# Ledger of designs, part 29: designed miniproteins, single chains, continued (5)

Each design is a single chain, and the fold is of that chain. pLDDT is the mean over its residues in the fold that is shown.

## One batch from the design tools (miniprotein)

Design m16977
Fold by ESMFold2-Fast:
Structure m16977 (fold): chain A 58 residues (1-58)
Amino acid sequence: GASSCSAALESVGLSLASNGISTDTILTAAGCALSCLSSGASCSSAIDCMLACVSEHS
């Protein structure tokens, strides 16, 4: 089931894929996002962390 956090992360992931970000970059960023989420970060903090990770790996 979709929580607001899950829905937001899916939306960002789909947006990145639609904008031509490589699957390898998205998969790498997903690992970073999981690490950010596992630290008990808020949804907004987890999204910011994931976007920063994508930026660094792009």
Scores: mean pLDDT 67

Design m16978
Fold by ESMFold2-Fast:
Structure m16978 (fold): chain A 93 residues (1-93)
Amino acid sequence: MEKRRREAQELIREAEELARRARELYEQALAETDPERRQALWRQASELHREAMEKLDRARELGRDDPELQARVDRLEREIFTAARDYGDQLDS
């Protein structure tokens, strides 16, 4: 249990870092005036979000018996989904 719990916590921390970097890239994309560069930044941000979600899926499985870890995964997944939607809406505007 303890080993799986630590592994899940590490994956959540890695996902938090990837989500933070993705937000920075989305913000750069929104400020970018060159369409090709904007698209490249958006793709990079989306790829980091995908990697974060993959880590969260693994953390969810490893921490399946831990309500605290499940709550942390659920919260971060909602944050990632909300950020991707909100940044996408801004880009389309």
Scores: mean pLDDT 84

Design m16979
Fold by ESMFold2-Fast:
Structure m16979 (fold): chain A 66 residues (1-66)
Amino acid sequence: MSEKVARAVGLELRVIGAIEDIRLGRPVDVERTLKVGDEAIRIAEELGDSKMAARVRALKEELEKL
């Protein structure tokens, strides 16, 4: 369990970091980052963590609007 939680949190932080990098004018591979978000959502859903899944979906939507 802790291994999957750590993985999901790490992937969520990567999406957050990519959004921050775009805001700072740094280059980001948006398509790759969206896939990272999808992986985090899948793990969150496997864990039954609906709040994490919802957070990552919101982060993906924010990234797509940038």
Scores: mean pLDDT 85

Design m16980
Fold by ESMFold2-Fast:
Structure m16980 (fold): chain A 65 residues (1-65)
Amino acid sequence: KVKKATITAKEDYTATEPNELTLKKGQQIDGEILAKLDDGFAIVHLLDTGTIKKIPLSVVTIKEL
């Protein structure tokens, strides 16, 4: 089962790859966590846009719902 989560950026992050999400400090995103990768990234389905993006776990706080 996919887990719904609120993802909050704790610092600014600029995407380095086309499939990564650019974040601003304090930005909140509602999504579903599809996978957590060994490289410190998570794959997230964004509920507002319906797109799948990678985010770095080091710059976000994830509250699973």
Scores: mean pLDDT 79

Design m16981
Fold by ESMFold2-Fast:
Structure m16981 (fold): chain A 76 residues (1-76)
Amino acid sequence: SLEERVLRRQAELALRLAKEVAEELGLKILSTEVEIDGDTVTVVVHTDKGEIIATRKGDKITIENTVTGEKREFTL
């Protein structure tokens, strides 16, 4: 369905952003996890020093960096 295609694109974007944050910080990416619960996409990028967690709901993305404890929120 169109809704499934939108969620897939949202998951791909969230994963890309979380990976970019890990790479910018010089972290080694070990694995990635993607979970879709209703209209919410959660991506976890596991690194050698901690996790980068991106949560997307609609046009809102929250990115949490467990290495530094930093949390940021974006509207697309």
Scores: mean pLDDT 82

Design m16982
Fold by ESMFold2-Fast:
Structure m16982 (fold): chain A 62 residues (1-62)
Amino acid sequence: SRQAQLEELDREIAELERQIAALDQEIANTPDPRRQANLYAARGILEAAISILEQRKAELEA
C-alpha cells in the first residue's frame, strides 16, 4: 500500500541519517585532513541517497 511504502521510505531515511551521525562523530575525532576529506565524500553520498528517497516520498504523497 501507499502508506506501507511511505513507512518503508521513512525507515530507510532514518537508517541513512544514523549512518551520517556515525560519520559526523568519526569526522570530529579525525585530525587527518585527507581522511576527513574521504569521510566528507562518504557523507555526501549518504545525503544524496536521502534526497532520492525524499523525492520518492514526495511523489507518493502527491
Scores: mean pLDDT 89

Design m16983
Fold by ESMFold2-Fast:
Structure m16983 (fold): chain A 81 residues (1-81)
Amino acid sequence: MSEEEIELIKKKTRELVERELSEVSDDKEAKLKKLEEMKKALEEMVKKFEPTASPEQQERLKVFRETLLKLLEEEKAKLEA
């Protein structure tokens, strides 16, 4: 996987988190619930997709998962501060 592909995945993942959170009210509880829903959806997607993924798709999925989990943790920390 190229460095450009990794950066693109990271950028798209960040845009996804920002978009999802922007659609939720400024209510802390609503945002926390959304973060939990996103994390659960990610784990279900990985579990379903990973067994049938090619090595290249598995590497892309790994970058996406790691990036998304990091962003979800950062957003949760901001809400709990």
Scores: mean pLDDT 80

Design m16984
Fold by ESMFold2-Fast:
Structure m16984 (fold): chain A 96 residues (1-96)
Amino acid sequence: SAAAERLAAEVAALEAEVERWLNFDFPLRASTFSSAEELLAEVRRQAQAFIDRAQALLAEARALGALTPELEARLQALIQRLQDFVAWLTEAIAAA
Protein backbone atom coordinates (compact mmCIF):
# COMPACT_ATOMS: atom_id res chain seq x y z
CA SER A 1 0.00 0.00 0.00
CA ALA A 2 1.02 3.63 -0.35
CA ALA A 3 0.98 3.92 3.46
CA ALA A 4 3.35 0.94 3.88
CA GLU A 5 5.71 2.37 1.23
CA ARG A 6 5.64 5.78 2.95
CA LEU A 7 6.31 4.25 6.39
CA ALA A 8 9.30 2.25 5.09
CA ALA A 9 10.67 5.40 3.42
CA GLU A 10 10.17 7.49 6.59
CA VAL A 11 11.96 4.86 8.72
CA ALA A 12 14.89 4.81 6.25
CA ALA A 13 14.98 8.63 6.26
CA LEU A 14 14.93 8.75 10.08
CA GLU A 15 17.75 6.15 10.26
CA ALA A 16 19.80 8.28 7.82
CA GLU A 17 19.12 11.48 9.82
CA VAL A 18 20.20 9.81 13.09
CA GLU A 19 23.37 8.41 11.46
CA ARG A 20 24.22 11.86 10.04
CA TRP A 21 23.51 13.51 13.42
CA LEU A 22 25.70 11.09 15.39
CA ASN A 23 28.61 10.98 12.91
CA PHE A 24 28.69 14.50 11.41
CA ASP A 25 26.29 17.12 12.81
CA PHE A 26 26.87 16.44 16.54
CA PRO A 27 30.72 16.45 16.40
CA LEU A 28 30.72 19.70 14.38
CA ARG A 29 28.25 21.45 16.72
CA ALA A 30 29.77 20.09 19.97
CA SER A 31 32.75 22.45 19.49
CA THR A 32 30.38 25.49 19.59
CA PHE A 33 29.06 24.86 23.13
CA SER A 34 30.37 26.89 26.06
CA SER A 35 29.48 24.23 28.67
CA ALA A 36 29.12 20.45 28.96
CA GLU A 37 25.70 20.95 30.57
CA GLU A 38 24.45 23.00 27.56
CA LEU A 39 25.76 20.31 25.18
CA LEU A 40 24.07 17.50 27.17
CA ALA A 41 20.76 19.42 27.31
CA GLU A 42 20.75 19.92 23.50
CA VAL A 43 21.74 16.26 22.86
CA ARG A 44 18.91 15.08 25.16
CA ARG A 45 16.39 17.32 23.33
CA GLN A 46 17.48 16.13 19.86
CA ALA A 47 17.66 12.45 20.90
CA GLN A 48 14.16 12.70 22.43
CA ALA A 49 12.85 14.31 19.21
CA PHE A 50 14.21 11.34 17.20
CA ILE A 51 12.80 8.84 19.75
CA ASP A 52 9.38 10.55 19.58
CA ARG A 53 9.43 10.28 15.77
CA ALA A 54 10.40 6.58 15.95
CA GLN A 55 7.62 5.89 18.49
CA ALA A 56 5.08 7.77 16.30
CA LEU A 57 6.12 5.62 13.30
CA LEU A 58 5.72 2.45 15.42
CA ALA A 59 2.23 3.54 16.53
CA GLU A 60 1.17 4.49 12.97
CA ALA A 61 2.53 1.24 11.47
CA ARG A 62 0.70 -0.77 14.15
CA ALA A 63 -2.59 1.13 13.57
CA LEU A 64 -2.33 0.53 9.78
CA GLY A 65 -1.45 -3.18 10.18
CA ALA A 66 1.87 -2.44 8.42
CA LEU A 67 4.21 -3.18 11.36
CA THR A 68 6.48 -6.03 10.20
CA PRO A 69 8.93 -7.71 12.63
CA GLU A 70 11.79 -6.16 10.58
CA LEU A 71 10.34 -2.63 10.77
CA GLU A 72 9.65 -3.00 14.52
CA ALA A 73 13.22 -4.27 15.13
CA ARG A 74 14.70 -1.36 13.13
CA LEU A 75 12.72 1.26 15.06
CA GLN A 76 13.48 -0.36 18.45
CA ALA A 77 17.21 -0.58 17.55
CA LEU A 78 17.15 3.12 16.61
CA ILE A 79 15.53 4.06 19.95
CA GLN A 80 18.08 1.93 21.84
CA ARG A 81 21.01 3.49 19.93
CA LEU A 82 19.79 7.00 20.83
CA GLN A 83 19.30 6.06 24.51
CA ASP A 84 22.79 4.47 24.61
CA PHE A 85 24.33 7.63 23.10
CA VAL A 86 22.69 9.89 25.71
CA ALA A 87 23.80 7.51 28.51
CA TRP A 88 27.39 7.45 27.16
CA LEU A 89 27.56 11.26 26.93
CA THR A 90 26.05 11.66 30.43
CA GLU A 91 28.71 9.31 31.88
CA ALA A 92 31.53 10.96 29.88
CA ILE A 93 30.57 14.41 31.23
CA ALA A 94 30.22 13.10 34.82
CA ALA A 95 33.70 11.48 34.59
CA ALA A 96 35.35 14.72 33.39
Scores: mean pLDDT 85

Design m16985
Fold by ESMFold2-Fast:
Structure m16985 (fold): chain A 93 residues (1-93)
Amino acid sequence: MLSEAEIEELEAFLAPVLPALRDEDDAFDALIAYLRHRGYRPEVIDAIEAARAAGDWLRAEQLIFTAIETREPELSTEELLEIAEKKLEESKK
């Protein structure tokens, strides 16, 4: 779960961009810009972009939201996917 301070930071970062978001691509671009701003690994950003380019929106969403929720910019793509899978299993209860 995101802390109150992290939610406030994310909302502040996205606030000037929200009125300009027209579709899912614009929303993803804003979230990717946030990850870059927070210093997330280039390999994670590249993996999100690769998934989006392949039309694998589920993978792109799993990576981006797990990265934001874990708050650990040093996590690898594989570690983020493992965390995302665990959360998906917990949500099926």
Scores: mean pLDDT 70

Design m16986
Fold by ESMFold2-Fast:
Structure m16986 (fold): chain A 84 residues (1-84)
Amino acid sequence: MDVSSTHRVSSEVATRILEAAGLEAPELRGDVTVSIVEHPDGSITLAVVDEDGRLVAFKTLSGETAERVRKEYEEVKDEMTPVP
């Protein structure tokens, strides 16, 4: 079963998460939505959606990169607003 977490974040927080994923951050200026889907095999899918609902990043990550993204996400969690 996939476990998902979705948060609304600032452009600065979204940039930190994308950099942890080894991805080039697009120019983000407003609040964006970040979703992380954890898969049973230990991989994660990262999705970043801008305020207009456009998908700006989508990547499935595994191994040490997935662990790095999880750590960054937990570290910035206090700066994020949960989205139902």
Scores: mean pLDDT 74

Design m16987
Fold by ESMFold2-Fast:
Structure m16987 (fold): chain A 95 residues (1-95)
Amino acid sequence: SESERQAAIEQLRRLLETGEEYERLAEEDPSYLPYAARAYAQALRLAGALVPSVREETERAARLAEEGRRDPSVGLEKVREAREVGERALRLAEE
């Protein structure tokens, strides 16, 4: 239903906002990178379900976030790229 779709879009928005907060903290403290990566990976999987036309891209971005979690030297860059894909998918889900 439209109400269920709207609730899922709100959940996607909250996951992206949670990820952004941890990403901001990770700029000063890399120990927050795994939390940002996890939030974005969850957001991207939900986004792919909401917008099937970009599912392949969101799945690739979710893997990129997991890669960033494992390698702190490039983790922030990878997590930011994953966020950009999630933000685009959110815009598409909102029409």
Scores: mean pLDDT 86

Design m16988
Fold by ESMFold2-Fast:
Structure m16988 (fold): chain A 75 residues (1-75)
Amino acid sequence: SSAEERLKQAKEELELTVDSIIDVIRRLKAQGAPLEVLQAKVDTAIAGIRAYGDRQKLPKSFTDELIDRIRSVLD
C-alpha cells in the first residue's frame, strides 16, 4: 500500500540521516572536540530521531536501535 511505501521511505530517510550525523560526530571527536560539544550533538540527534519517529509512526524498536547507534559513537 502507499502507506507502507511511505513508512519504508521514512525509515530509509531516517537511517541515511543517522549515518550522516554519526559521520559528523566521529569527525568532531577525531578533531578533539570537547565532550560537552559531542554530548550536545548526541542529545540533539536523539531528540530528532524520537520526534521524527513519532510524526511518521515508526516502530519504537526501529527508533530505539538508531538511538543506540548514536549513543555508541561516544564509546
Scores: mean pLDDT 89

Design m16989
Fold by ESMFold2-Fast:
Structure m16989 (fold): chain A 89 residues (1-89)
Amino acid sequence: SAAEAREQALRERKLAVIDELAASLRDQIDEVVDDPAEKAEMLQLVDEATALARRGVETDDPSAFAEAAALLKQVMARLNEARARKAAG
């Protein structure tokens, strides 16, 4: 139906935005984070957040989105701390 086609198009758009955000965060981590262990931990958090966000879109699960958002907030906080350390050193 037309409604099902619109819902599918919205889902595909949300997945594309998630993938674009994840790619941007990985690029920022690579640019800013010099410690290999910290980089690996932050990349793992991005992967976990991305998987949860994709699950949220595919299953219409708001709790998966909330968990993904919490992990992304953690990644962004760690990126800001890494930027501050890099600027100070």
Scores: mean pLDDT 86

Design m16990
Fold by ESMFold2-Fast:
Structure m16990 (fold): chain A 96 residues (1-96)
Amino acid sequence: MKIPKLFGDEEVYEKALELLAKAFDISERFLKENPGVQFLLRGILDKLVKILQKEYPKKTPEELARIFLKELGVKNPSEETIKRVAELIEGLLSLP
């Protein structure tokens, strides 16, 4: 029951955005100073959360990363990109 907390807790949602920003090499300062980037990352996070609701725990973090990247329009993600997104998913699933 860790995924449902992402929807009702603003603090958990902000931590999820921080993890997402880190995965895309976006600094905390750049995120705070750029509302348009915050809006884009919130949209990306919402897509990821919908994938987690539908497919987790039926799929591994790596399989979830592949689905997420495909949903973002990435046709041939590198193994490094898949691993980075899988680490992001594991981080999100570890939030309280």
Scores: mean pLDDT 70

Design m16991
Fold by ESMFold2-Fast:
Structure m16991 (fold): chain A 87 residues (1-87)
Amino acid sequence: MRAAFLPVYNNKEEVPKLIEELVAGDPSGVFVVILDGGSTDGSTELAKKLLEEKGIKYVVLENTSFEDVLKNPELKREVLEAARKAA
């Protein structure tokens, strides 16, 4: 199973394309971690809806940006562990 990160922060228009790119090849073998940086445009809700429609497992980390994960090795490790535990 492949774990994939989906950064979401007021990027609703890009969410469908990002999901298609993340699930390319094997949708049944992917687990998605939604990194919600505090979106106010409904991008997180759209991402959840699209993943549910495709039957893809996911988890949401609220108030966490992709940049925060990249800059913090401990947070990155916790995110990966959460993804593996939920998968």
Scores: mean pLDDT 71

Design m16992
Fold by ESMFold2-Fast:
Structure m16992 (fold): chain A 60 residues (1-60)
Amino acid sequence: SNQEKAQELARYFFRNRSKMSSEELQKLIKELEEIRKNSTDSGTQLLAQGLIDELKDQLK
């Protein structure tokens, strides 16, 4: 499900955040944006948006 995919991406990000390249961060943002757009569940949309915001902040 989209919720499970968002949770898996969250776990991957938090496990690897100190070692992730800009390219990897941008790829995850794209995947999370797709999950957000395809989700009708507000909880999943909020989770995906929160992760996108954190990933974008790390790119700075």
Scores: mean pLDDT 83

Design m16993
Fold by ESMFold2-Fast:
Structure m16993 (fold): chain A 83 residues (1-83)
Amino acid sequence: EEEEKIKELLKKELEEEGGKDEAKIKAEIKLALHKLNKAGVDNEKSIKFEKEVNKIVKEAKEKGLPVEEVLKRIRELLEKTLK
């Protein structure tokens, strides 16, 4: 599957530079941006998505939220942006 292969490659690449949990979050963000581009979402919506994702990641670090919660919030935001 295209999305799983991209996620695996990004995870492997980022794992060397930032650790496993950071790699998972970065891979999820990259995959989400890829899905937005594939769906033909305009640049304005894509930029808004990136800003909201950065806010989610920042708040999660400040509050010590688990990685699974961060991934869930990113996926929910992606669904709202696509629909």
Scores: mean pLDDT 75

Design m16994
Fold by ESMFold2-Fast:
Structure m16994 (fold): chain A 85 residues (1-85)
Amino acid sequence: SLEEFAEIIIKLLEEAVKAGVLKLSEEELEEIKNLIRRLVKENPNASFEEFAEKLLEEIRKRFPHLSEEQLKIIEDILKLAITLS
């Protein structure tokens, strides 16, 4: 389900931050988790690919300070989440 897909994304993001691979503050990570949960409610019929694309677009818009390297890590996490779903 899209809800299960979202929880996989959240778990992978939390693990990447804990590992020091993804450089987000605790506040930024919580904001992204809330964004993910909101997008699930707003887009209940989205495919996993459509959801991942919309999430990446919203992250780019809300966190313009994130480097291309950090955005690529998030994109790779989203691709991994699709393969795990």
Scores: mean pLDDT 87

Design m16995
Fold by ESMFold2-Fast:
Structure m16995 (fold): chain A 62 residues (1-62)
Amino acid sequence: SAAELAAEGRRLLAEAIELARAGRVEESDKLGKQGYMLLLEAGEEAEALRLAAEVRAAIDTA
């Protein structure tokens, strides 16, 4: 369901942010892209863009 896709996308993006903060940039980028795609598939475009920006900001400081 769209709700399940959104929940998984949020989980992956949250994990990607933590990986980026830990300096695990390649893993963060991979998980972030997966989570972003799932949120887009769920129709949560605004949230996908916001969380993707948080991942990118965390990566840029690593």
Scores: mean pLDDT 86

Design m16996
Fold by ESMFold2-Fast:
Structure m16996 (fold): chain A 100 residues (1-100)
Amino acid sequence: MLKEAAEILEEAAEEVEEARRLAEEDAEEAIRKLEETARRLSLALVKSSEEYQGKFAEVGGAVLEAIKALKEDVEEGIRKAEEALELARKKAEEVRREAE
């Protein structure tokens, strides 16, 4: 479970980074990718133990804020996506460290 949780968070970080790069060129595609990431994190939250639920909820919340911001202002949305990316990477590292 620890390795699986870290992998989900690492994949979420990769997806958020890709969406951030696309946001200036295609905001609709960036939003679609972030919505898929949020859905996957929500499923992970439901299936995880209480120990990891907080980490998935925190990253998922940041992704949802990025989606909301992108729909209103692409520049603000990119900033929120960068925050979500940094958070996802941090939480993935924390889970990896706990597995050591």
Scores: mean pLDDT 82

Design m16997
Fold by ESMFold2-Fast:
Order: structure tokens, then C-alpha cells, then sequence
Structure m16997 (fold): chain A 72 residues (1-72)
């Protein structure tokens, strides 16, 4: 299913960006994945902001991936 595919691809892309400490790329990837999964733009933006905050504050890549998977 598209939602499952975007959850897997988006979570992986966000995790890779978080491993590199790239908060902006992690947030951008999260937003794109949630929009593709049919989440409204305002909600996708809020989730992306939380992802950026997590990466900026040093959350592990696993924690960021789990958060994205839980929201999809």
C-alpha cells in the first residue's frame, strides 16, 4: 500500500538525515512523506517541525525513525 511504502521510505530517509545530523533534510523528508501519504499540509508541517527539533536536540536516529513511523 502507498501509505506503508511511504512510511518505510520516509522513515529510512529521515533516519539517514538524522544520522548525519541534518535537521533540515530530515524535516523536509518527513514533510514530503506525510504529504504523499495524504496527511494535510498543516499537520505535515507540524510533524516536520517536531522532527527538525528532535534532530537539532540530538535525538538518536532510531528515536526519530520511530516517531515518523508512529505518525504515519
Amino acid sequence: RLAQMYRELGAKEVREAAEEGNAETAAKSARASFLAAGVPEDEARRIAEEVRRMVEEGASAEEVQKYVEEKL
Scores: mean pLDDT 76

Design m16998
Fold by ESMFold2-Fast:
Structure m16998 (fold): chain A 105 residues (1-105)
Amino acid sequence: KKEEAEKLIEKGKEALENGDFETALSYYRKAADLYFEYYKEQGKPKEGADKAVEISEEFARLLEEKGYEDLARQARGFAVDLRMKGLLAEGASPEQVFAEARAAA
């Protein structure tokens, strides 16, 4: 799963370089999900969420620099969702998760 996620990031970078931003978004989303699942299976859901957020935020910044603001917002949305999933997996209450999501918005 980790190797698969790394390969998807490489494909995402290639798509981004070729101007295929929607394909790049799809690859980065899959990579973030795979990183989260990989670390969750290792008993480290917080680490998985942090890694997935890092990947999504980096991609969002690259899209924003190229003027693709709508796609950048989608990438940042993945980061928020993954952060919430990480908190829930560590036993945070739904109320705490919603408070964090609102603070991040």
Scores: mean pLDDT 73

Design m16999
Fold by ESMFold2-Fast:
Structure m16999 (fold): chain A 100 residues (1-100)
Amino acid sequence: TKYALSDSALNFLKTFGINSKEVTPEELGEAFVKRLLENGDLEYDEEKKLVKIVNPATKEYFALFGIPEEMSLEELKKAVTEIELKRLIEGGQIDLSKVK
């Protein structure tokens, strides 16, 4: 399913590498997690295949949503996708009439 972003949401999400007005939930989650990894807010342990949240503000934010300090990359992508998608929908930044 692709979601149509508002111009405001697209302008914001360009900072995360999203340059299309239509995004899948998977693309959204991947973009957010990639940005956090590149910014050093997350560390990836290749041997354990776990992501560790190292930025204190990011830890506090994710803890509000029940997200633990360490999880698999796929679990984190899914959790971030659900949180950010819900925020964009509730903020009127996604046109729900165009969900297919």
Scores: mean pLDDT 74

Design m17000
Fold by ESMFold2-Fast:
Structure m17000 (fold): chain A 87 residues (1-87)
Amino acid sequence: MEEIEKEIEDKLEELKKKDPSLAAQMEKLYKKTVEALKQGNHFEAEIYEGMLLIVLGVLKLTNPELRETVEALERAFQKLVEILRKE
């Protein structure tokens, strides 16, 4: 878990160098998803997760130079969500 969280933080830091405002919004959605899952609010978590994945998908299409960073962030985020859903 700690290694996955670090991967997410590292990828968000890379995105922050390109657009600090967008990175801050993505970090907010990430934290809201995690908090909702920890509280057992699965429906609310799905909303925040969906919003973040839409933002990442658009970013991947509109900024091809960020594709590798975005795909790594998507994979790490999905792994963390899967772990938290099982707990």
Scores: mean pLDDT 81

Design m17001
Fold by ESMFold2-Fast:
Structure m17001 (fold): chain A 84 residues (1-84)
Amino acid sequence: MKSPEQREELDREITESMALMWLSVGRLIAEKLKQQGKDEEARQVLELSQKIADAILESSENPEKKEEYDKQVKKYLEQIKEIT
């Protein structure tokens, strides 16, 4: 049995965990790119993963702008995919 308060806390924890997850994924992609000699692309991926994390956290602080931040996250993910 879960109270509404427990659901709100869990949603916030999930959002924060997702931000940290994208930073970790970005590091893994960047390491692979560096192994291929693509140092500049690796740097760009790290910058984009940080922007994704920032957008996710901003979405938590400003729920009214969540759709805008979700679009930014998708855009940055597409840019990472294009780099690889």
Scores: mean pLDDT 78

Design m17002
Fold by ESMFold2-Fast:
Structure m17002 (fold): chain A 70 residues (1-70)
Amino acid sequence: APDPKTAEVNFNIAKRNAEKGDYIGTALSAKAALAAGYPNKEEVIEFAKTYLPDSEVERIVKEAEELRAK
C-alpha cells in the first residue's frame, strides 16, 4: 500500500546522502521513496538525475515500479 510518510522520509534521507557525497545511499533512499509512492514522482527522478548516472536512475525507477506492482 502507498505510504506517503515513508516516501517523504526516504526522499529526505536521499537528499542528505547526496549532500554527504553518499551516492549509494542516495540511490537506495530515492528508490525507497518511489517504491513507497512519493506523490510527485518526477521531483524524485529529477533530483536523482542531478547526482546519479542516467542508467542508474532508469534502473531505480524500474525496480521501484516492480516493487509497487505487488
Scores: mean pLDDT 84

Design m17003
Fold by ESMFold2-Fast:
Formats: sequence, structure tokens, C-alpha cells
Structure m17003 (fold): chain A 73 residues (1-73)
Amino acid sequence: MEEEAERLKKQAEEAIDAGDVDTAVSLANKLIELGRYKDAAEIYRKAAEKSAGVDPRRAEVLRQLADEVEKMA
């Protein structure tokens, strides 16, 4: 189970580096399902940073999601 969470986190980071925010968010949601709230929050924050220049409203929603998920950790 830890190996699966680490794999999902790595895939999400690769998606963020590629500018694929949708894939990164989907992978962060899977991390939440595994109880990896801190890792999911980190991915949401990175996705928000990538979105800030192209969709500021989405970036704000992603930052709020990161804060909410981090409180669950």
C-alpha cells in the first residue's frame, strides 16, 4: 500500500511537470482514498501553482482544497 501511494505521488509530480493539471488532481484524489492527505495536499498546491498563470479561479479552488485536505492529516 505504501508503494502504491509513492507511485501515485510520483505520477502526479510528473503530470505537474508536464503541465497536466487534470491528471495531477485525479492522482491527488486517489492519494486521499489511500489516506495520504499530506501528499494529496502537496500535489494540489503544486497544481495550483501551475494553474495560477492560465486559470486563476481554478488555482484558488485548488489552494482551498489543499488547505482542507491538509487539515485531515
Scores: mean pLDDT 82

Design m17004
Fold by ESMFold2-Fast:
Structure m17004 (fold): chain A 88 residues (1-88)
Amino acid sequence: MKEYTATLGLDGSVTADAGLEATVLEPPRFFGEAAVVKLKVTDTGKVAVVKVNTLSGTLVVLEADPGVEVTAELSADRKTITITLKVE
């Protein structure tokens, strides 16, 4: 199992680990709105599309390829959300 992380900022910016492409499809328009993020693993081509609440860190998986698990965690300072993608 490979694990990748992406970091989502409150402004809707995203950064990702090597081997993961993260694209913000819909940025949050205000504090506490959800962002829609597409995650693609470059070596496998596996994709997940997730909706993440920027205030709570709550993640809803809209689409995920088989063997893809996605979780999210809000930082202690509440300024960033870490999105973790696991691929079997």
Scores: mean pLDDT 79

Design m17005
Fold by ESMFold2-Fast:
Structure m17005 (fold): chain A 73 residues (1-73)
Amino acid sequence: MDKQTLQQSTQQAIQLARQGDTQGAIQTFTQGAKDSKADLALSGAKVVERAQPSPEGLATAIESVTQQALEDS
């Protein structure tokens, strides 16, 4: 797993989510998880997408999933 790539994509996705771009946030986070080869982050992204949270809830969920993926590596 590339922690730097995952962290950069997470920060960008959180910024998009806070701006109300929930689709862009989910897409950016999913792509970052793929590029970093973070299987836990990718699985978490699918769960978050299915839940369709609010922009604030999406930002929090992305942070939580990223922390778990980083700790599992």
Scores: mean pLDDT 78

Design m17006
Fold by ESMFold2-Fast:
Structure m17006 (fold): chain A 64 residues (1-64)
Amino acid sequence: GLLSKEELDREARVTLLIIQAAIAKKYGDLEGAIKYYEELVDFLPEDSPEAKWAREEIERLKKE
């Protein structure tokens, strides 16, 4: 296959964290959404576009 098991596991975890954060935001659980985005940032490489996006979402939620 084109992806290793480790790459597939990473993609699945990233997707799950994004979905969980989105659900938390939808139901007004801003603290939960921030926690999922923080876990996503910790899981991803610092220079990844996804980590940058997640950091911007955390800052946005903390300011509101």
Scores: mean pLDDT 78

Design m17007
Fold by ESMFold2-Fast:
Structure m17007 (fold): chain A 85 residues (1-85)
Amino acid sequence: MKAAVLFETSAEEAIELMKKYGAEVKVIDTPLGKTYVGRSEKVRGVFHVKDGKAIGTFVGDKETAEKIYEELKKIPSAKNVKLIE
């Protein structure tokens, strides 16, 4: 079963978390800011960065999503963290 984690945090912390789960990170510049897209066998992430804030989603299997959810909750800048199954 796939699960998703919604989050808001700092751009730096979102990028570090994506790399921790082995995701290859691509950056897309848009008029509204930067979009970061990461993909690995375990996780896919997409988040938008504007004014130093990253807002986005990680998607993975339930176990991986639950681990990401718990890690995000421990990040001081993380807000509005939700686990969706």
Scores: mean pLDDT 80

Design m17008
Fold by ESMFold2-Fast:
Structure m17008 (fold): chain A 87 residues (1-87)
Amino acid sequence: SFEEKVERTRAFAATLEPEHRETLLAFVEKYEEAVKRGASEEEIARMDRLLARVEAAAWFHQQDPARYGESYARTVARAEAEMEELL
């Protein structure tokens, strides 16, 4: 469910370094705002995929910053742009 997704993502964010945590939580807040606004099932599915990509990118970046730094930056920038289109 939406509430379970938000709770799970916030719990995951709590395990991240402050910078990654703040970035992920900002996306969660936009996700909650869109759902409260009445976003369609298709829009919610798009946001779910964006959140999942940011979560994965943040986790891998923390494990190996040298390897995943550029990938993380690209994933966050792309997610930010796509979220702006949905809000």
Scores: mean pLDDT 83

Design m17009
Fold by ESMFold2-Fast:
Structure m17009 (fold): chain A 65 residues (1-65)
Amino acid sequence: SKEEYEKAVKEARELKEKRGEKFLEIQRDAYKVTLELMERRKADPETIARVRTQIEALDEVLKEG
C-alpha cells in the first residue's frame, strides 16, 4: 500500500543516515535475491508484495544521492 511504501522510504532514509549508502545497496541486493527465491518457491503473494515494496523504497532513497 501507499502507507507501507512511505513508511519503508522513511526507514530507508534513516538507515542511510546511520549506516551509509553502501549498506543500503547491500540490503537492496539481499532483498532482490530473497524476492527471486520467494517467487521461485511460490511464496505468499502478500509476503512477495511486502519484499517488493522494501526494494522499491531502497531504490528510491539510493536515487536521491
Scores: mean pLDDT 84

Design m17010
Fold by ESMFold2-Fast:
Structure m17010 (fold): chain A 55 residues (1-55)
Amino acid sequence: ASDLVDRVREVVLDFLRSGQPVTVEDLSNAVGLSQFHFNRAFKAVVGMSPTDFLA
């Protein structure tokens, strides 16, 4: 759980720093999660769903 949250946070921060276009699938693959698990972990870290965040 903690390791998962840490990986999600790192991936999100890298994305924010780069400013590159990225998809939810790219992020979930980078973390090594299914999109379902990634959505939950991302919301726990960021406070919103990845689709809402990337809109």
Scores: mean pLDDT 73

Design m17011
Fold by ESMFold2-Fast:
Structure m17011 (fold): chain A 115 residues (1-115)
Amino acid sequence: MKEAIFDSYQNKAGVTFLAGVETEDSVAWALGTINYDNINGSNVLVIHISVGARTDVEKAREAAEKVVEKLKEKLDELGVTKDDEIKLETESYGGPEVEKIAEEAKKRIEEWINA
């Protein structure tokens, strides 16, 4: 699989982080992002997880698992806890099985934050 990371900040006050993992032929992939956004005058940490597969749903699962671990490492580095205002979003491309993978990735991040 091919991997890409973009990381512009080390502090919760302002962060833009992106972790991507895809197959060599780009038919299965996952992308995770962490950004601070201002929602109704509050600073909210927005975590977005996208998962896609044209074929090979198992490879999309592997990519999503790698992205989840990279997101956890970055959230730990930033000192994120359950007391932070966090919004988790998902997108999926490839039907119901891929949607389930994206939702499972989201739940794993939620459980890790609340642990």
Scores: mean pLDDT 81

